# Designed miniproteins, single chains, continued (2): the designs that were tried, part 46

Each design is a single chain, and the fold is of that chain. pLDDT is the mean over its residues in the fold that is shown.

## One batch from the design tools (miniprotein)

Design m5583
Fold by ESMFold2-Fast:
Structure m5583 (fold): chain A 80 residues (1-80)
Amino acid sequence: MIIIETARAPSTDAAGNVVWGEAEVNPPIDASDIESGTVEGTADSVRVTIKAKNGKIGEGTAPVGDGSGEALAEALRKAL
């Protein structure tokens, strides 16, 4: 399970500027709601940055103690 630590929703003000809302902690984002994502893996961690179909951007980092972080990152890229 990918844990998204924070997500922010874009909105537009009256002048047409993009304003980012307050960060939501651990928002429930289903895999089917992911529009695009970037996955970075090291031996010790996997970081996921996702853009949801509703325009929210979420980030999550998972520590990996067994050195499989790069393999997990590759599997996550294939799932996106």
Scores: mean pLDDT 62

Design m5584
Fold by ESMFold2-Fast:
Structure m5584 (fold): chain A 72 residues (1-72)
Amino acid sequence: SRAEELNAALEAAGYAPLPEELARFVADEMDRLQIPDSYIPAIAQMIAAWRLLDRAAVRAFLERVAAGLAAR
């Protein structure tokens, strides 16, 4: 699943995994916003590095990513 792919990317980068509920939320928001799976490693690392540990912060971050992709 995308949630498993997110946590695999975090493990590969040396970060702790996201809580399962948060990882699923990130995966669902990426699907809703049509963010390509190729962005999973970058998104996972930014969430960990910026310590985005709540749904509101994650949503705001992903909406900014989606807006940047749409402006292209």
Scores: mean pLDDT 81

Design m5585
Fold by ESMFold2-Fast:
Structure m5585 (fold): chain A 107 residues (1-107)
Amino acid sequence: SLQDVIDELIKIAEEIYELMKKALEALRAGNWDEVRKIIEEIKNLISKAQDLLSAHPDLPDEVKDLIVEIINLAGEFLHVIRTHPEDIEKAEELLKKIGELVEKLKS
């Protein structure tokens, strides 16, 4: 059902948020091997969300807009941690924004 697709997108968004939190913890600890693994997991979840959006053009616009925004912010987060790993403040700002969007998506 369409609701099952929405529930899967919400689950993907929550998983992205939790992985971003783990990436920041690994980054603060200097655990670069863990950071790289988490980056690949986040990339796979972004790809899965994009595939679901493409397969279901009939999803409500509000859901599509929120998921697209979450994907874009997650992509920016990956860019920041790859190119400016010292910019923890920017990475934390992006995490906070995604957390707010995930809460809105669940309401």
Scores: mean pLDDT 90

Design m5586
Fold by ESMFold2-Fast:
Structure m5586 (fold): chain A 68 residues (1-68)
Amino acid sequence: SAEEEARRKRLERALASAEALAAQIRDPNTPEADKRTLRLLLEHELAELRRLGAPEEFIARFEAIVAA
């Protein structure tokens, strides 16, 4: 359905955004002050991922990054 296709595209975009934020947080060249802001942004993306029904393994991985 159109709704299923739209949800899949939103999920793909949210996952890509979360992965980009996670990569920046893991980058040793990213300043520690910036990592705090990036973790807050990742927390917002995590809320959207939960709403869209992302696989639990992705949610758990991003939760660990936010909590660190």
Scores: mean pLDDT 86

Design m5587
Fold by ESMFold2-Fast:
Structure m5587 (fold): chain A 92 residues (1-92)
Amino acid sequence: MKAPEEKLKELEPVIEEIVKEIAEKYKLSEEETKIIKELLKLYAIHLLRAEVEIEDIIEELKKIAEGLAKRESVEELKELLENAKEYLKELE
């Protein structure tokens, strides 16, 4: 099977474009933009492991990015990122 990590590399340019659009729309700080990008990569790998189609992953990542930009503080975003990293390590 093609590894989810390999598919994630193909999604990286799309994720960068999503993050760029959201950062411009919501006037996000550089720190917020960086955290959201890392969160989207972690969500993408999780969805790839769940065998979600790439088109559906892109649509879901756009929704997640909008939600993160609107509702989360920098502190909340950092907590989400750490929790997501720990969760993915448990999956091995």
Scores: mean pLDDT 76

Design m5588
Fold by ESMFold2-Fast:
Structure m5588 (fold): chain A 70 residues (1-70)
Amino acid sequence: SREDLEVMIQEAVARVGEFMATLDPESRERLRRELMKVVRWAVENPDATKEEIFKKVDEAIERVLREKEE
């Protein structure tokens, strides 16, 4: 359900919280926006597995780090 997916994303955000504490405010905001895109994707794909969702979260983190490198 949407609620289950939302809880999984919140759990992933909590797990990434330690990592987010090392980021500047701008990068943290970018990561939050990217994570919200993952939430939207999960809502549109109700058959998505927890593993697929966490993979999308990892990809979002990598994307934010790549943008920071110039």
Scores: mean pLDDT 73

Design m5589
Fold by ESMFold2-Fast:
Structure m5589 (fold): chain A 85 residues (1-85)
Amino acid sequence: KLEEELKKEIEKSKEILEKIKSKLPKEMVDSIERTIESIENQDKESTQKSRGELQEQLKKHPEYIPMLKPLLETLDRAIEILSKL
């Protein structure tokens, strides 16, 4: 059941990324894609590392935070579900 919820949040994250990908710097897209991949692989350590790298990119480019907020919310929900697996 939690695995199904995790898959739903991952799919939502991918859908949001597809809609906004063209408006983001490549380095930020790469960080988001690495985070999603780590979550899909249920790799908690790699997920924390990639999420941290994404946070550093957001510190350098805070102008993208409002646009990324829905994506960050789905990623953080997926990470919370992963922590319970």
Scores: mean pLDDT 85

Design m5590
Fold by ESMFold2-Fast:
Structure m5590 (fold): chain A 68 residues (1-68)
Amino acid sequence: SVQDRIDAVIGEIMGVLDRLHKVEAELDKEKASPNPDKKKIDALEKEMGGLIGRLDGLTGELTRLSDS
């Protein structure tokens, strides 16, 4: 059903938000370190950007499904 697909997309959105919060916390911790790892910071910032892009895609899909 359409509702089952909506529930699945909402579940994915929640998972992306959970990961985004964890990446943000790790990034903040690394930046607060007395010797910050630039490679780790760059990797975390890239992952954060990818998660934001995925979130935008999922919210767009949710909108399409709710209009069905």
Scores: mean pLDDT 86

Design m5591
Fold by ESMFold2-Fast:
Structure m5591 (fold): chain A 92 residues (1-92)
Amino acid sequence: GSALRALRVEPAPAKAGGTITVTVEGGDRPAKVHVKLLRDGKVLQEGTAEVPAGGTATLTFDLSGVPPGKYTLHVRNETDGLELDVEFEVVP
């Protein structure tokens, strides 16, 4: 089965100068995930987390100095190489 079940970003939309919480839901197997905050293909922030089977992991990104616009969160499961993208907006 998949090592990842779901990815959530909250709040959506996010506020400039605020924070976002990224929640990664585990599937049938433990996973090590690498999460990148991207704009125009450039990595602005990144983090890693270990997700237990059937559990969740959370990462928090500080948006201080992050201007309004459209952003992508890119999640790579380092265990199986699967990738997920979630687009979200940062508003003033």
Scores: mean pLDDT 80

Design m5592
Fold by ESMFold2-Fast:
Structure m5592 (fold): chain A 91 residues (1-91)
Amino acid sequence: MITEEELKEALEVVERVRELAPDASEEFLRDVGIAYLIDKETVEELLEKYERGEISLEELKLEVDILVGVHEIRSAVFKDDSIEEAVRKAL
């Protein structure tokens, strides 16, 4: 299960993205939090690349959508929405 510490880290990442991408939707920001809880190493690498201008916001959105989409398929099959529920309650 998601720990309070992991959820706090995810929320801090969401706030960082909100500052970096002011045009980002609340839905995308929620998806960033979910993606971070799924694979924090990949999300941190993507954010570092975005901050350095190596990838566009569209590329960041696509990679986040892939992580969340794959997890949603898994969650639907196994009836596990714990990550999505934790982020939704915190945001």
Scores: mean pLDDT 78

Design m5593
Fold by ESMFold2-Fast:
Structure m5593 (fold): chain A 80 residues (1-80)
Amino acid sequence: SEEELREKAIHKIETLIKTLEENPNLSLEQVKQALDELAEELESLGMDEVAEKVRKIKEESESVEEAIEKLRELLEELKK
């Protein structure tokens, strides 16, 4: 169902945020690679709209902190 897919997307985004917060030595390039991998996973599950939002976060983020904040914003949108 759409609800089950949304919950899977929420879980994947929360897991990535936690991974980034627990690994403060990750470069922006490594974070952008992780965002690409997340987007590909979401696309494979048919969550194309969420995947596009993750790709936009990758493109617009100029720092690791900005990427984390944009992921948190996406997470709040999905929890509505």
Scores: mean pLDDT 86

Design m5594
Fold by ESMFold2-Fast:
Formats: sequence, C-alpha cells, structure tokens
Structure m5594 (fold): chain A 83 residues (1-83)
Amino acid sequence: AKELAEKAREAAEEGVRYALEAVKVAPKEKLPEAIGLVLRAIGEALQGEIYAKKGDKEGAEKALEAARETLERARALLEEVKA
C-alpha cells in the first residue's frame, strides 16, 4: 500500500513538473488546461499521501492510476504547445 502511494506521489510530482513547463510556454488559449493539470496533479499527490497513511491499498492503486493518467496528459499537452 505505502509503495503504491509512493509511486502515485512520484507520478503526480512529475505531472506537476510537466504541467508547469506547459504553463510557461502555453498560448493563452491553453493556459486554463495547463493550470488545471497542475492543480489536478497536486490534488492527486495529496490523495496518495492520505491513502498511504490509512493503509488503503485499493485507494492507493486508484491514486496511482489517476496520477499516471494526469502525467500522460501533462506530457502530451507540453508536446502540443511546443509544436
């Protein structure tokens, strides 16, 4: 459970990094999406910590899935706005 939550936190932190880079280079039209991904990644990192403290393995697994999805979306947005 704690290991899954730690992986979720790492994925969420990486998602924040990519989303912040996207915010830096995004055109005005894409700024709300980039900012939304930053906020989403922060929320997912916090949820991962909560599930780790509770020992909730199922919650930790879902947090990891959500964090990975947000990371992929942040990476895709950064690639899109750099093009």
Scores: mean pLDDT 78

Design m5595
Fold by ESMFold2-Fast:
Structure m5595 (fold): chain A 77 residues (1-77)
Amino acid sequence: MSPAERAELSARLRALLERLRDHLPPLEYAILLEDAETSPLFTVRELYLLTPDLPPELAEEVRALAEEAAELEAEKL
């Protein structure tokens, strides 16, 4: 994953987390928001595990982002 791809993933994660703010526990939200900058691939995976507790529309966006992140990670494995 290039630095530009990582920055784009981080930006998209932060935008998605802002929309999820009221749907996540405050502590979890704070951790995910901080981790989105330093470890966006890890953050996407953690957010994916939370999809059963999210509104369906936002859960679909998380799944789509997780699939993109998995493809970017697979290129580096």
Scores: mean pLDDT 77

Design m5596
Fold by ESMFold2-Fast:
Structure m5596 (fold): chain A 97 residues (1-97)
Amino acid sequence: GPTVSLADVSSKVGETVTITATASNLPDTKVRIELYIRKKGSDEWTKIGEAVVDGSNPVATFSFTPTEAGTYELKAVATYVEDGKAVQVEGTGTLTV
């Protein structure tokens, strides 16, 4: 099935960073990627972006402007259909501010 990966990134408070998610082994249909963030040590994920990718363009880019310094965990959730059911795969990365 599909996989998704996230590049580790760094930024400064108030500076916009580009977060890149790359999917592989995509089905012939479009795949939805949702980007989530949490501060390291927190259990709460916040959705900060969403994009649709396919096998011809498997890269999604997201813009994020951090408001607080710290280390953040990033999670990309790719949703596709397998055997008539929605299936999700995850990739993780880090944002350092």
Scores: mean pLDDT 84

Design m5597
Fold by ESMFold2-Fast:
Structure m5597 (fold): chain A 69 residues (1-69)
Amino acid sequence: SSAEKAIELLLKLGFISEEEAEELRKYIEILNSLPAEDEKAKEAYKKIGEFLKKIKEKLEELGLTETFD
């Protein structure tokens, strides 16, 4: 999947640890296995969003993305 390829790329670039990658895979599996209305799926979505925010901040620090503010 595109999500798995993204996780592998982030690991290869050193933006995330192997432990963080395993946590992300777990949340993605929850989202794929449970309906969106499930509280666990909602929590997994929120956790993935928090993680993506951290990656965006690292990319901005490295000058690899435009600041939109």
Scores: mean pLDDT 73

Design m5598
Fold by ESMFold2-Fast:
Structure m5598 (fold): chain A 98 residues (1-98)
Amino acid sequence: DLKELLERIEARYEELLAQLRAANRTDAVAALETYVKPGIEKARENAEKDPKLALLYVKRGVGKALIALAKKNPNTSQETIDKLEAELERIEKEIEKL
């Protein structure tokens, strides 16, 4: 059930956001609010019409957040960034085909 899955994803998002705020991880909080939250909102809007598209919106949001955080970390290798960007491109192409 996609509705139950989205409820679990949203609950986990709120838990993670609270933990990151408590840890003063301002960069991670900003990435979640900028990319993951809109992805979850678009997923909820599309869950009834297109469950596959709904899940892709969540994956896209997470991918964008991971790339933003990787780019802010000077210890992240270019190979890691390239891999994350390739995975995001795959997700974007899946959305385009729906």
Scores: mean pLDDT 87

Design m5599
Fold by ESMFold2-Fast:
Structure m5599 (fold): chain A 90 residues (1-90)
Amino acid sequence: MEKFKEKLKEILDKWKEAVKAGASRDEIQRTMTSELNKLVAEIRELSKNQDEFNELMLKAQKLASVLITGLEEGKPEEAFEEAEKLIEEL
């Protein structure tokens, strides 16, 4: 679980850096998609069984949904705060 939280925080930090750099919405979304694809491989390595894999995947998908919704609504800062809370609740 600790390694999974670390990976989610790394994705969130890259998101923050992209927003800070003034990256376009499309650039931010591409970066996020790339990092999430890497995360799927990490979840497979971290999971002991299919049930654990499914649980971690649902948590990752929830985080992705929050971040994507924030971009679509033009509220990436609020999406960061919600995403950080989700990670801390893991």
Scores: mean pLDDT 76

Design m5600
Fold by ESMFold2-Fast:
Structure m5600 (fold): chain A 84 residues (1-84)
Amino acid sequence: SDKELFELAVKLRTLWFGPVHEEFSDLEKEVKEYVDKNKKQITEERRMRLRDASERYARNKALFEAIGEMFKLSAAAGLVSALR
């Protein structure tokens, strides 16, 4: 459901350690605004944007591994799979 997708978006954002990546922050804001204002299902276009941002987060493994936050990377990878 779109509520679950929004909850996954919030969870992905909280798993992002340190300053929130700008592109991911923009996507989270768009998803939150859509859900909060309308309480309607997220469009496929917005779902694709969320998925793309989640995949970009997972691709940043090297950065998080260097910081020592490997647990968050594993969780993010699982969330990317759940968004498909």
Scores: mean pLDDT 53

Design m5601
Fold by ESMFold2-Fast:
Structure m5601 (fold): chain A 71 residues (1-71)
Amino acid sequence: MLSPLERAVAAEIIRTGKATPEEIAKRLGVSRSTVQRALDRLVERGLVEEIAPGVYAIKDLDALHRELEAA
């Protein structure tokens, strides 16, 4: 299952379609480093991808929805 932080980061990207670590960090009230760590884990899982330098989007929305519902 995704951690609460990973879920919050993924939900923010779903809401916006694409986001930078800085934008997510401001929205969630956490450090950019904290968001980057969560993004790295989401990318490793194949749920999110870096579509441009520093810009992230959902790679597999179906798998992500399954993970979010399991929590």
Scores: mean pLDDT 82

Design m5602
Fold by ESMFold2-Fast:
Structure m5602 (fold): chain A 86 residues (1-86)
Amino acid sequence: MSLLEKLRRAIEEAEEAIREVAALPLPEDVRERAIALLEEAKRKLERLLEEAERNPEREKELFEEAHRFTGSAIAEIAALVAAAEA
C-alpha cells in the first residue's frame, strides 16, 4: 500500500477504536473522554493526510508523525481505562 493508503487505514482504525470504546462497560465520563481523545486523533490524522496530499515530498515524515500520534493517543486512553478499573 502507498503511504497515503496507510494513513487512510489509520483513520479507519481510529473509527473502529471509537466503536469499540463505545461498546465497553466503562463509566460514562471515562467513555466520553476516551471517545473525545480518539475523535481528536482522527481529526489530526485527517489533517496530516491532507498535508501529505499537498506535499508529496513530506509524505514519509508526515506518516511517521501520524504513527507517533496514534501511539500517544492509545497510551493516554489505556491510562484512562486502567484508572477507571483501579
Scores: mean pLDDT 77

Design m5603
Fold by ESMFold2-Fast:
Structure m5603 (fold): chain A 63 residues (1-63)
Amino acid sequence: MEKKLEEEEKKKKIEEGKKFAKSLYDSGLTLDEFERLFREYGSKKLGLSDEEIDKIFEEVLKE
């Protein structure tokens, strides 16, 4: 119940992460470079967990 703000913020961070990952993927990087750069950004700039980053990575590659 008390985590409504954190849940909203988390959703926004995940959406930002997905947009960034998609943009990074579209820039023509190798999968290795894409994963590394996205993980750095997601962890340090967005504050996402490694599991959340991995899920976004997989979703971007599927979609």
Scores: mean pLDDT 74

Design m5604
Fold by ESMFold2-Fast:
Structure m5604 (fold): chain A 55 residues (1-55)
Amino acid sequence: DDALAREASRLPRDVLEELRAGLERQLAEDDSLSPEARAFLRRLRAILDGVLASL
């Protein structure tokens, strides 16, 4: 988590917001996601939310 959070914090805010929006759409609209894929995307969303909150 820490390594991904540090790497994400180096991206521009607009890129982070676009990635976060994309993850939200994928989780909301893609009913074909496996439980493992869904858990992974939820983790990425949480990391992006934390990085955006710290900016």
Scores: mean pLDDT 78

Design m5605
Fold by ESMFold2-Fast:
Structure m5605 (fold): chain A 59 residues (1-59)
Amino acid sequence: SFAPLSLVERGLDILEANPAGLTRAQLREKLGVSDATLRRVIAELKRLGVVEEDGIYRL
């Protein structure tokens, strides 16, 4: 299943506004979604070049 494009776009905007990176929990709270939905959004963000280091997600 695919994440809605609007959620992926909001995720990118949120990460751009937070250049130091965000944890999974911070991304979930800022997007206002369930963990299951967040998992799908993160998969799409990673396809677009978002990286994960030590549980921190960033552009």
Scores: mean pLDDT 85

Design m5606
Fold by ESMFold2-Fast:
Structure m5606 (fold): chain A 89 residues (1-89)
Amino acid sequence: SASELARVMAELAARVSPTLARAFALAAEDPSLSLAEIAAALGLSPAALTATLRRHERELGKLMLEYMVEKGLISEEEAEELKAELDAA
């Protein structure tokens, strides 16, 4: 579910950005919140929150792929291929 994904992302984001960890935690608590509402709750503009997300998206993507391997959702080989695609983007 969106709430479950947001909880996982909050834990992963804590290793990268305290701001993103709080943003994902807010999304997990209330999945009906828009990006603008989450940004406002954090004292940020929507543009500032989006810029912070973009700055960390590769590292967060790689952490999510590692989480998916640990949960048996994808293979280690599949995760390595997807990590290479993130680095190419």
Scores: mean pLDDT 85

Design m5607
Fold by ESMFold2-Fast:
Structure m5607 (fold): chain A 64 residues (1-64)
Amino acid sequence: SEEEQLEGAREDVVRHLETDYGVPRSEATERVTRIVEASRSLEEYRRLLMDLVNEVQKKQEEAA
């Protein structure tokens, strides 16, 4: 189902943020949940998630 697809994508992004960038699970979950709530479609959801990942990656790069 669409809900199962969203759940899987959400879990993958949360895990990626937690494992690769050291973002606390609660923080990563909260940010991803906000994106889900703001999204009107699966395409918008994926776009916003990609933007979040890019933002976090850039901040990690600048901190290194």
Scores: mean pLDDT 75

Design m5608
Fold by ESMFold2-Fast:
Structure m5608 (fold): chain A 76 residues (1-76)
Amino acid sequence: SMTRLEQAKQALKNGDTDKAIEILQKMIDELKAFLKTAPPHVRPAVEATIKQLEEALEAAKNGDTDKAIKILEDIL
């Protein structure tokens, strides 16, 4: 998932917004699936990561590439 986070960030930097959106959506979907079976003590961190990824996805969809990149950098 971290490698895909870096790939999404590089896609945004390269102007390949569609690729970044696809990667981010897939990561969100996988984390939401994981959350259904995650132990209680890890759920808050996973939910926080999902929210940050959803904010980055929305920024990317709105053409706010700089905001999307900054959010992804704040994740790790």
Scores: mean pLDDT 86

Design m5609
Fold by ESMFold2-Fast:
Structure m5609 (fold): chain A 78 residues (1-78)
Amino acid sequence: MVSQEELSELVSSMDPEKLRKFFELLGEKATELIEKTGRDPSEEELIELMRESARETGIPEEVIEKLIDALRKQLEEA
């Protein structure tokens, strides 16, 4: 299991500029999806938007897949 501390270290090791651009782009894509569907994005839709945003901002696939795994576990526990 990826611990919350390991995730915090992973995020802290990322380029702050790329991380900021990633979240800005993710937010824009999520807003566009909400406008098209009239509902909040599903878990799978959010995951795909995260992958797309990571590709556009230059975040490595290994890093984004770890973030996706963490997100899935958080959503399953909620």
Scores: mean pLDDT 73

Design m5610
Fold by ESMFold2-Fast:
Structure m5610 (fold): chain A 99 residues (1-99)
Amino acid sequence: MKVYEEEATFASLGDAYAYLGEKAESLKVGDVLKLTATITSTNPATGKSSPTLRVLLTAEVLEDGVVKVTVEVLSSANPALAPGLSFSFTVTVETLKAM
């Protein structure tokens, strides 16, 4: 059982979930990956990025190909997503990669 921590920037929350799923394939049962994901909107003409959402994604491998994902909102430009909001769901690695 190991705990891994990573930070990365993504264009969407779906991209962050897909990345989490790709990383989870290399993990063993009982391993945990904590991904601090920053979601940004980028102007393609200028390359200027603005952070819109920051979340902590925790993936715990429960069994082969099955993970428990916990999402915690760290900061958001969206008033519907308050900092400290959290929820969890259990999903297959294949489904997570397809998000």
Scores: mean pLDDT 79

Design m5611
Fold by ESMFold2-Fast:
Structure m5611 (fold): chain A 90 residues (1-90)
Amino acid sequence: GARLEELKSELEEKVKSTEDPLLQSLGQLYLEAADLYLKAGDEDSALDLLEDALSDLDELLENPDNINKQIGLVLQAMGNLLDAQIKLKS
């Protein structure tokens, strides 16, 4: 829907405008996972993931030195990517 495209565009712009390699990598992982969910027909998971991604990137901007939070967000993004890949194969 229109909201999904708006969230995707907002995340793509944040990734493109940032010079932080971690934010770029994390945003790209979320965009890839959302695309895989959409290919699997799971629009609700894609929508939730994009909303979480925007929130997570904002949290990193507020807590740039919190390494444990950064690791947690990367692992979460990787887990979402794996789940989306599994759903696509099913």
Scores: mean pLDDT 77

Design m5612
Fold by ESMFold2-Fast:
Structure m5612 (fold): chain A 94 residues (1-94)
Amino acid sequence: DRVKELMERLGLSLLEAGVRALYEMILEGASREELEEFIERFAEEFGDEEHREFLTLFVESMDEAIERARKEGLEKLARLLEGLKWELEFEEEA
């Protein structure tokens, strides 16, 4: 629902809506487990190619998100994003 709503409301592509949904979940205080389940569901619903492109786009956007969080003094958020980036980069190499 969230991905589809973002696509319709903001005119985002599937991948852009997926990345936006993840960031909204993070800002809402979603657990790492909830974020991992969302990523897994994205693969199940849209397929392995879309899943890989989604993860690549998310990781690429994460450096900017980490920098922004640090500039705004959101150190806990910056740390969470750094941890997620590290885990996703390891999974991409597997």
Scores: mean pLDDT 68

Design m5613
Fold by ESMFold2-Fast:
Structure m5613 (fold): chain A 95 residues (1-95)
Amino acid sequence: PKLTIGDDLLAAMKELNDLLENNAPVEEVKTKLNQLLKLLSSIDLSTLSSLQLQQIKFVLKKAIKYFLNQEDLNSINLILDFLSQKPSLANLLLE
């Protein structure tokens, strides 16, 4: 199948969620998080459905909790810096 940015985003979200659910090694989680953040930086969030935005919120909240448990402040700051550039996602996470 021809992959689009939307298909890549869905795959990255699923892969990150699977890594977080299985408490995977920190380096694998960081690699997938960086891939997801890069894809989110490239996409116009206004094109996403409310369901897709809720899925993104859920995965990012899981990632934040994971890195809090790992005491990895650098990864938490990476997510927070990303959210500062995406107010729509930051607002969604505060709900």
Scores: mean pLDDT 77

Design m5614
Fold by ESMFold2-Fast:
Structure m5614 (fold): chain A 97 residues (1-97)
Amino acid sequence: SLLERARRLAEEALELAKEALKNPSREKQIKAAQKLIEGARLLIEAARPNPPEEAYRLLQQAQDTLNIIQSTGGSPEAAQRLIEIAEELLRLLEELE
């Protein structure tokens, strides 16, 4: 299902973000952000016609975080932000299944 694919992407993003927090990696932060963007989009698609507002907020936060990483080269703060977005996306996905 779209929700199972979204959950897998969010879980993969969480792992990448946690690894990037321990060992700085712009590449892992970018991959995590991209997976969160895709995961949030899949959740929005699966929940149509009434996607939760939180899904759009998480999508925007993931996009904003990706832009920051691309402009700055990444940071521990960006990695922590990605962890928080991934955990919130996973919580939202659990509530919908």
Scores: mean pLDDT 89

Design m5615
Fold by ESMFold2-Fast:
Structure m5615 (fold): chain A 65 residues (1-65)
Amino acid sequence: SRIAALEAVIAEVEATIAELRKRIAELKAQGAPQDVIDAEEAKLQTGERVLARLRAELAAARAAA
């Protein structure tokens, strides 16, 4: 179903975001250059926007069912 497909994609995106957050924490702990940290945080922000859209789409699909 569309709902099951959205749930699967959301789980995959959430896992990717978790790995990005872990990577950013490691970079900060290592004292990495700010430009490197900023680049990874930009990827995280993009992932979070995608996740927000997918969650809204899932909520709309559930409301329509």
Scores: mean pLDDT 88

Design m5616
Fold by ESMFold2-Fast:
Structure m5616 (fold): chain A 65 residues (1-65)
Amino acid sequence: EKEEELEKEIERYRTMAAYHDAVAAQLRKQAEATGDPELYRQALDHEANAALYEIKAVVGELALK
């Protein structure tokens, strides 16, 4: 049961990483088009969150081995 919960958690982390990466890409394109520094900051925040969720997914995968 704990292994099943970890598998679901890993899948959730991967989904969240993909979501944040997609949002970051959109914000970065908008920032490049407008030159708005706030959009650059938001893109960086989402990139950081995507990286964090990716790390959590990898750590979870290692725990299942």
Scores: mean pLDDT 84

Design m5617
Fold by ESMFold2-Fast:
Parts: C-alpha cells; sequence; structure tokens
Structure m5617 (fold): chain A 72 residues (1-72)
C-alpha cells in the first residue's frame, strides 16, 4: 500500500540522515510525504526529518517552509 511504501521511505530517510546522507534523506522524506497522505502523524514525522536534513545542508529557507507546512 502507499502507506507501507511511505513508512519504508521514512525509515530509509532516517537511516540516510543518521549516516550523513542528507540529500538522500531529503529524497526519501519527500517520497514519504507524497505517499503518506492518509497518516498525518507519518507526514509530520517525515516533514520533521525533511526540515532537519535541509538545515544540515544549510538550506534554512526550505527548512522553514517545511516546518510551516507541517505546523512545526
Amino acid sequence: SSLELARAYKNRGNARFALGDYEGAISDYTQAISEGGDDPALIKSAAEGLAAAYEALGNLVEAAKVRQFAGL
């Protein structure tokens, strides 16, 4: 299902983030948000990771937009 796929993307994004692969994490968190439409908690969790990955790369404007979108 799209929700199971969204969880898989979020989990891989979390792993990539922990390894310092912030660009890979951004890609995975973005896919998790795209696939996770029926789970607000999953979307929020993926958006928190996405914002943190943007911040790690110095993309503070994109990080702020993600946080505002997610209600963070």
Scores: mean pLDDT 88

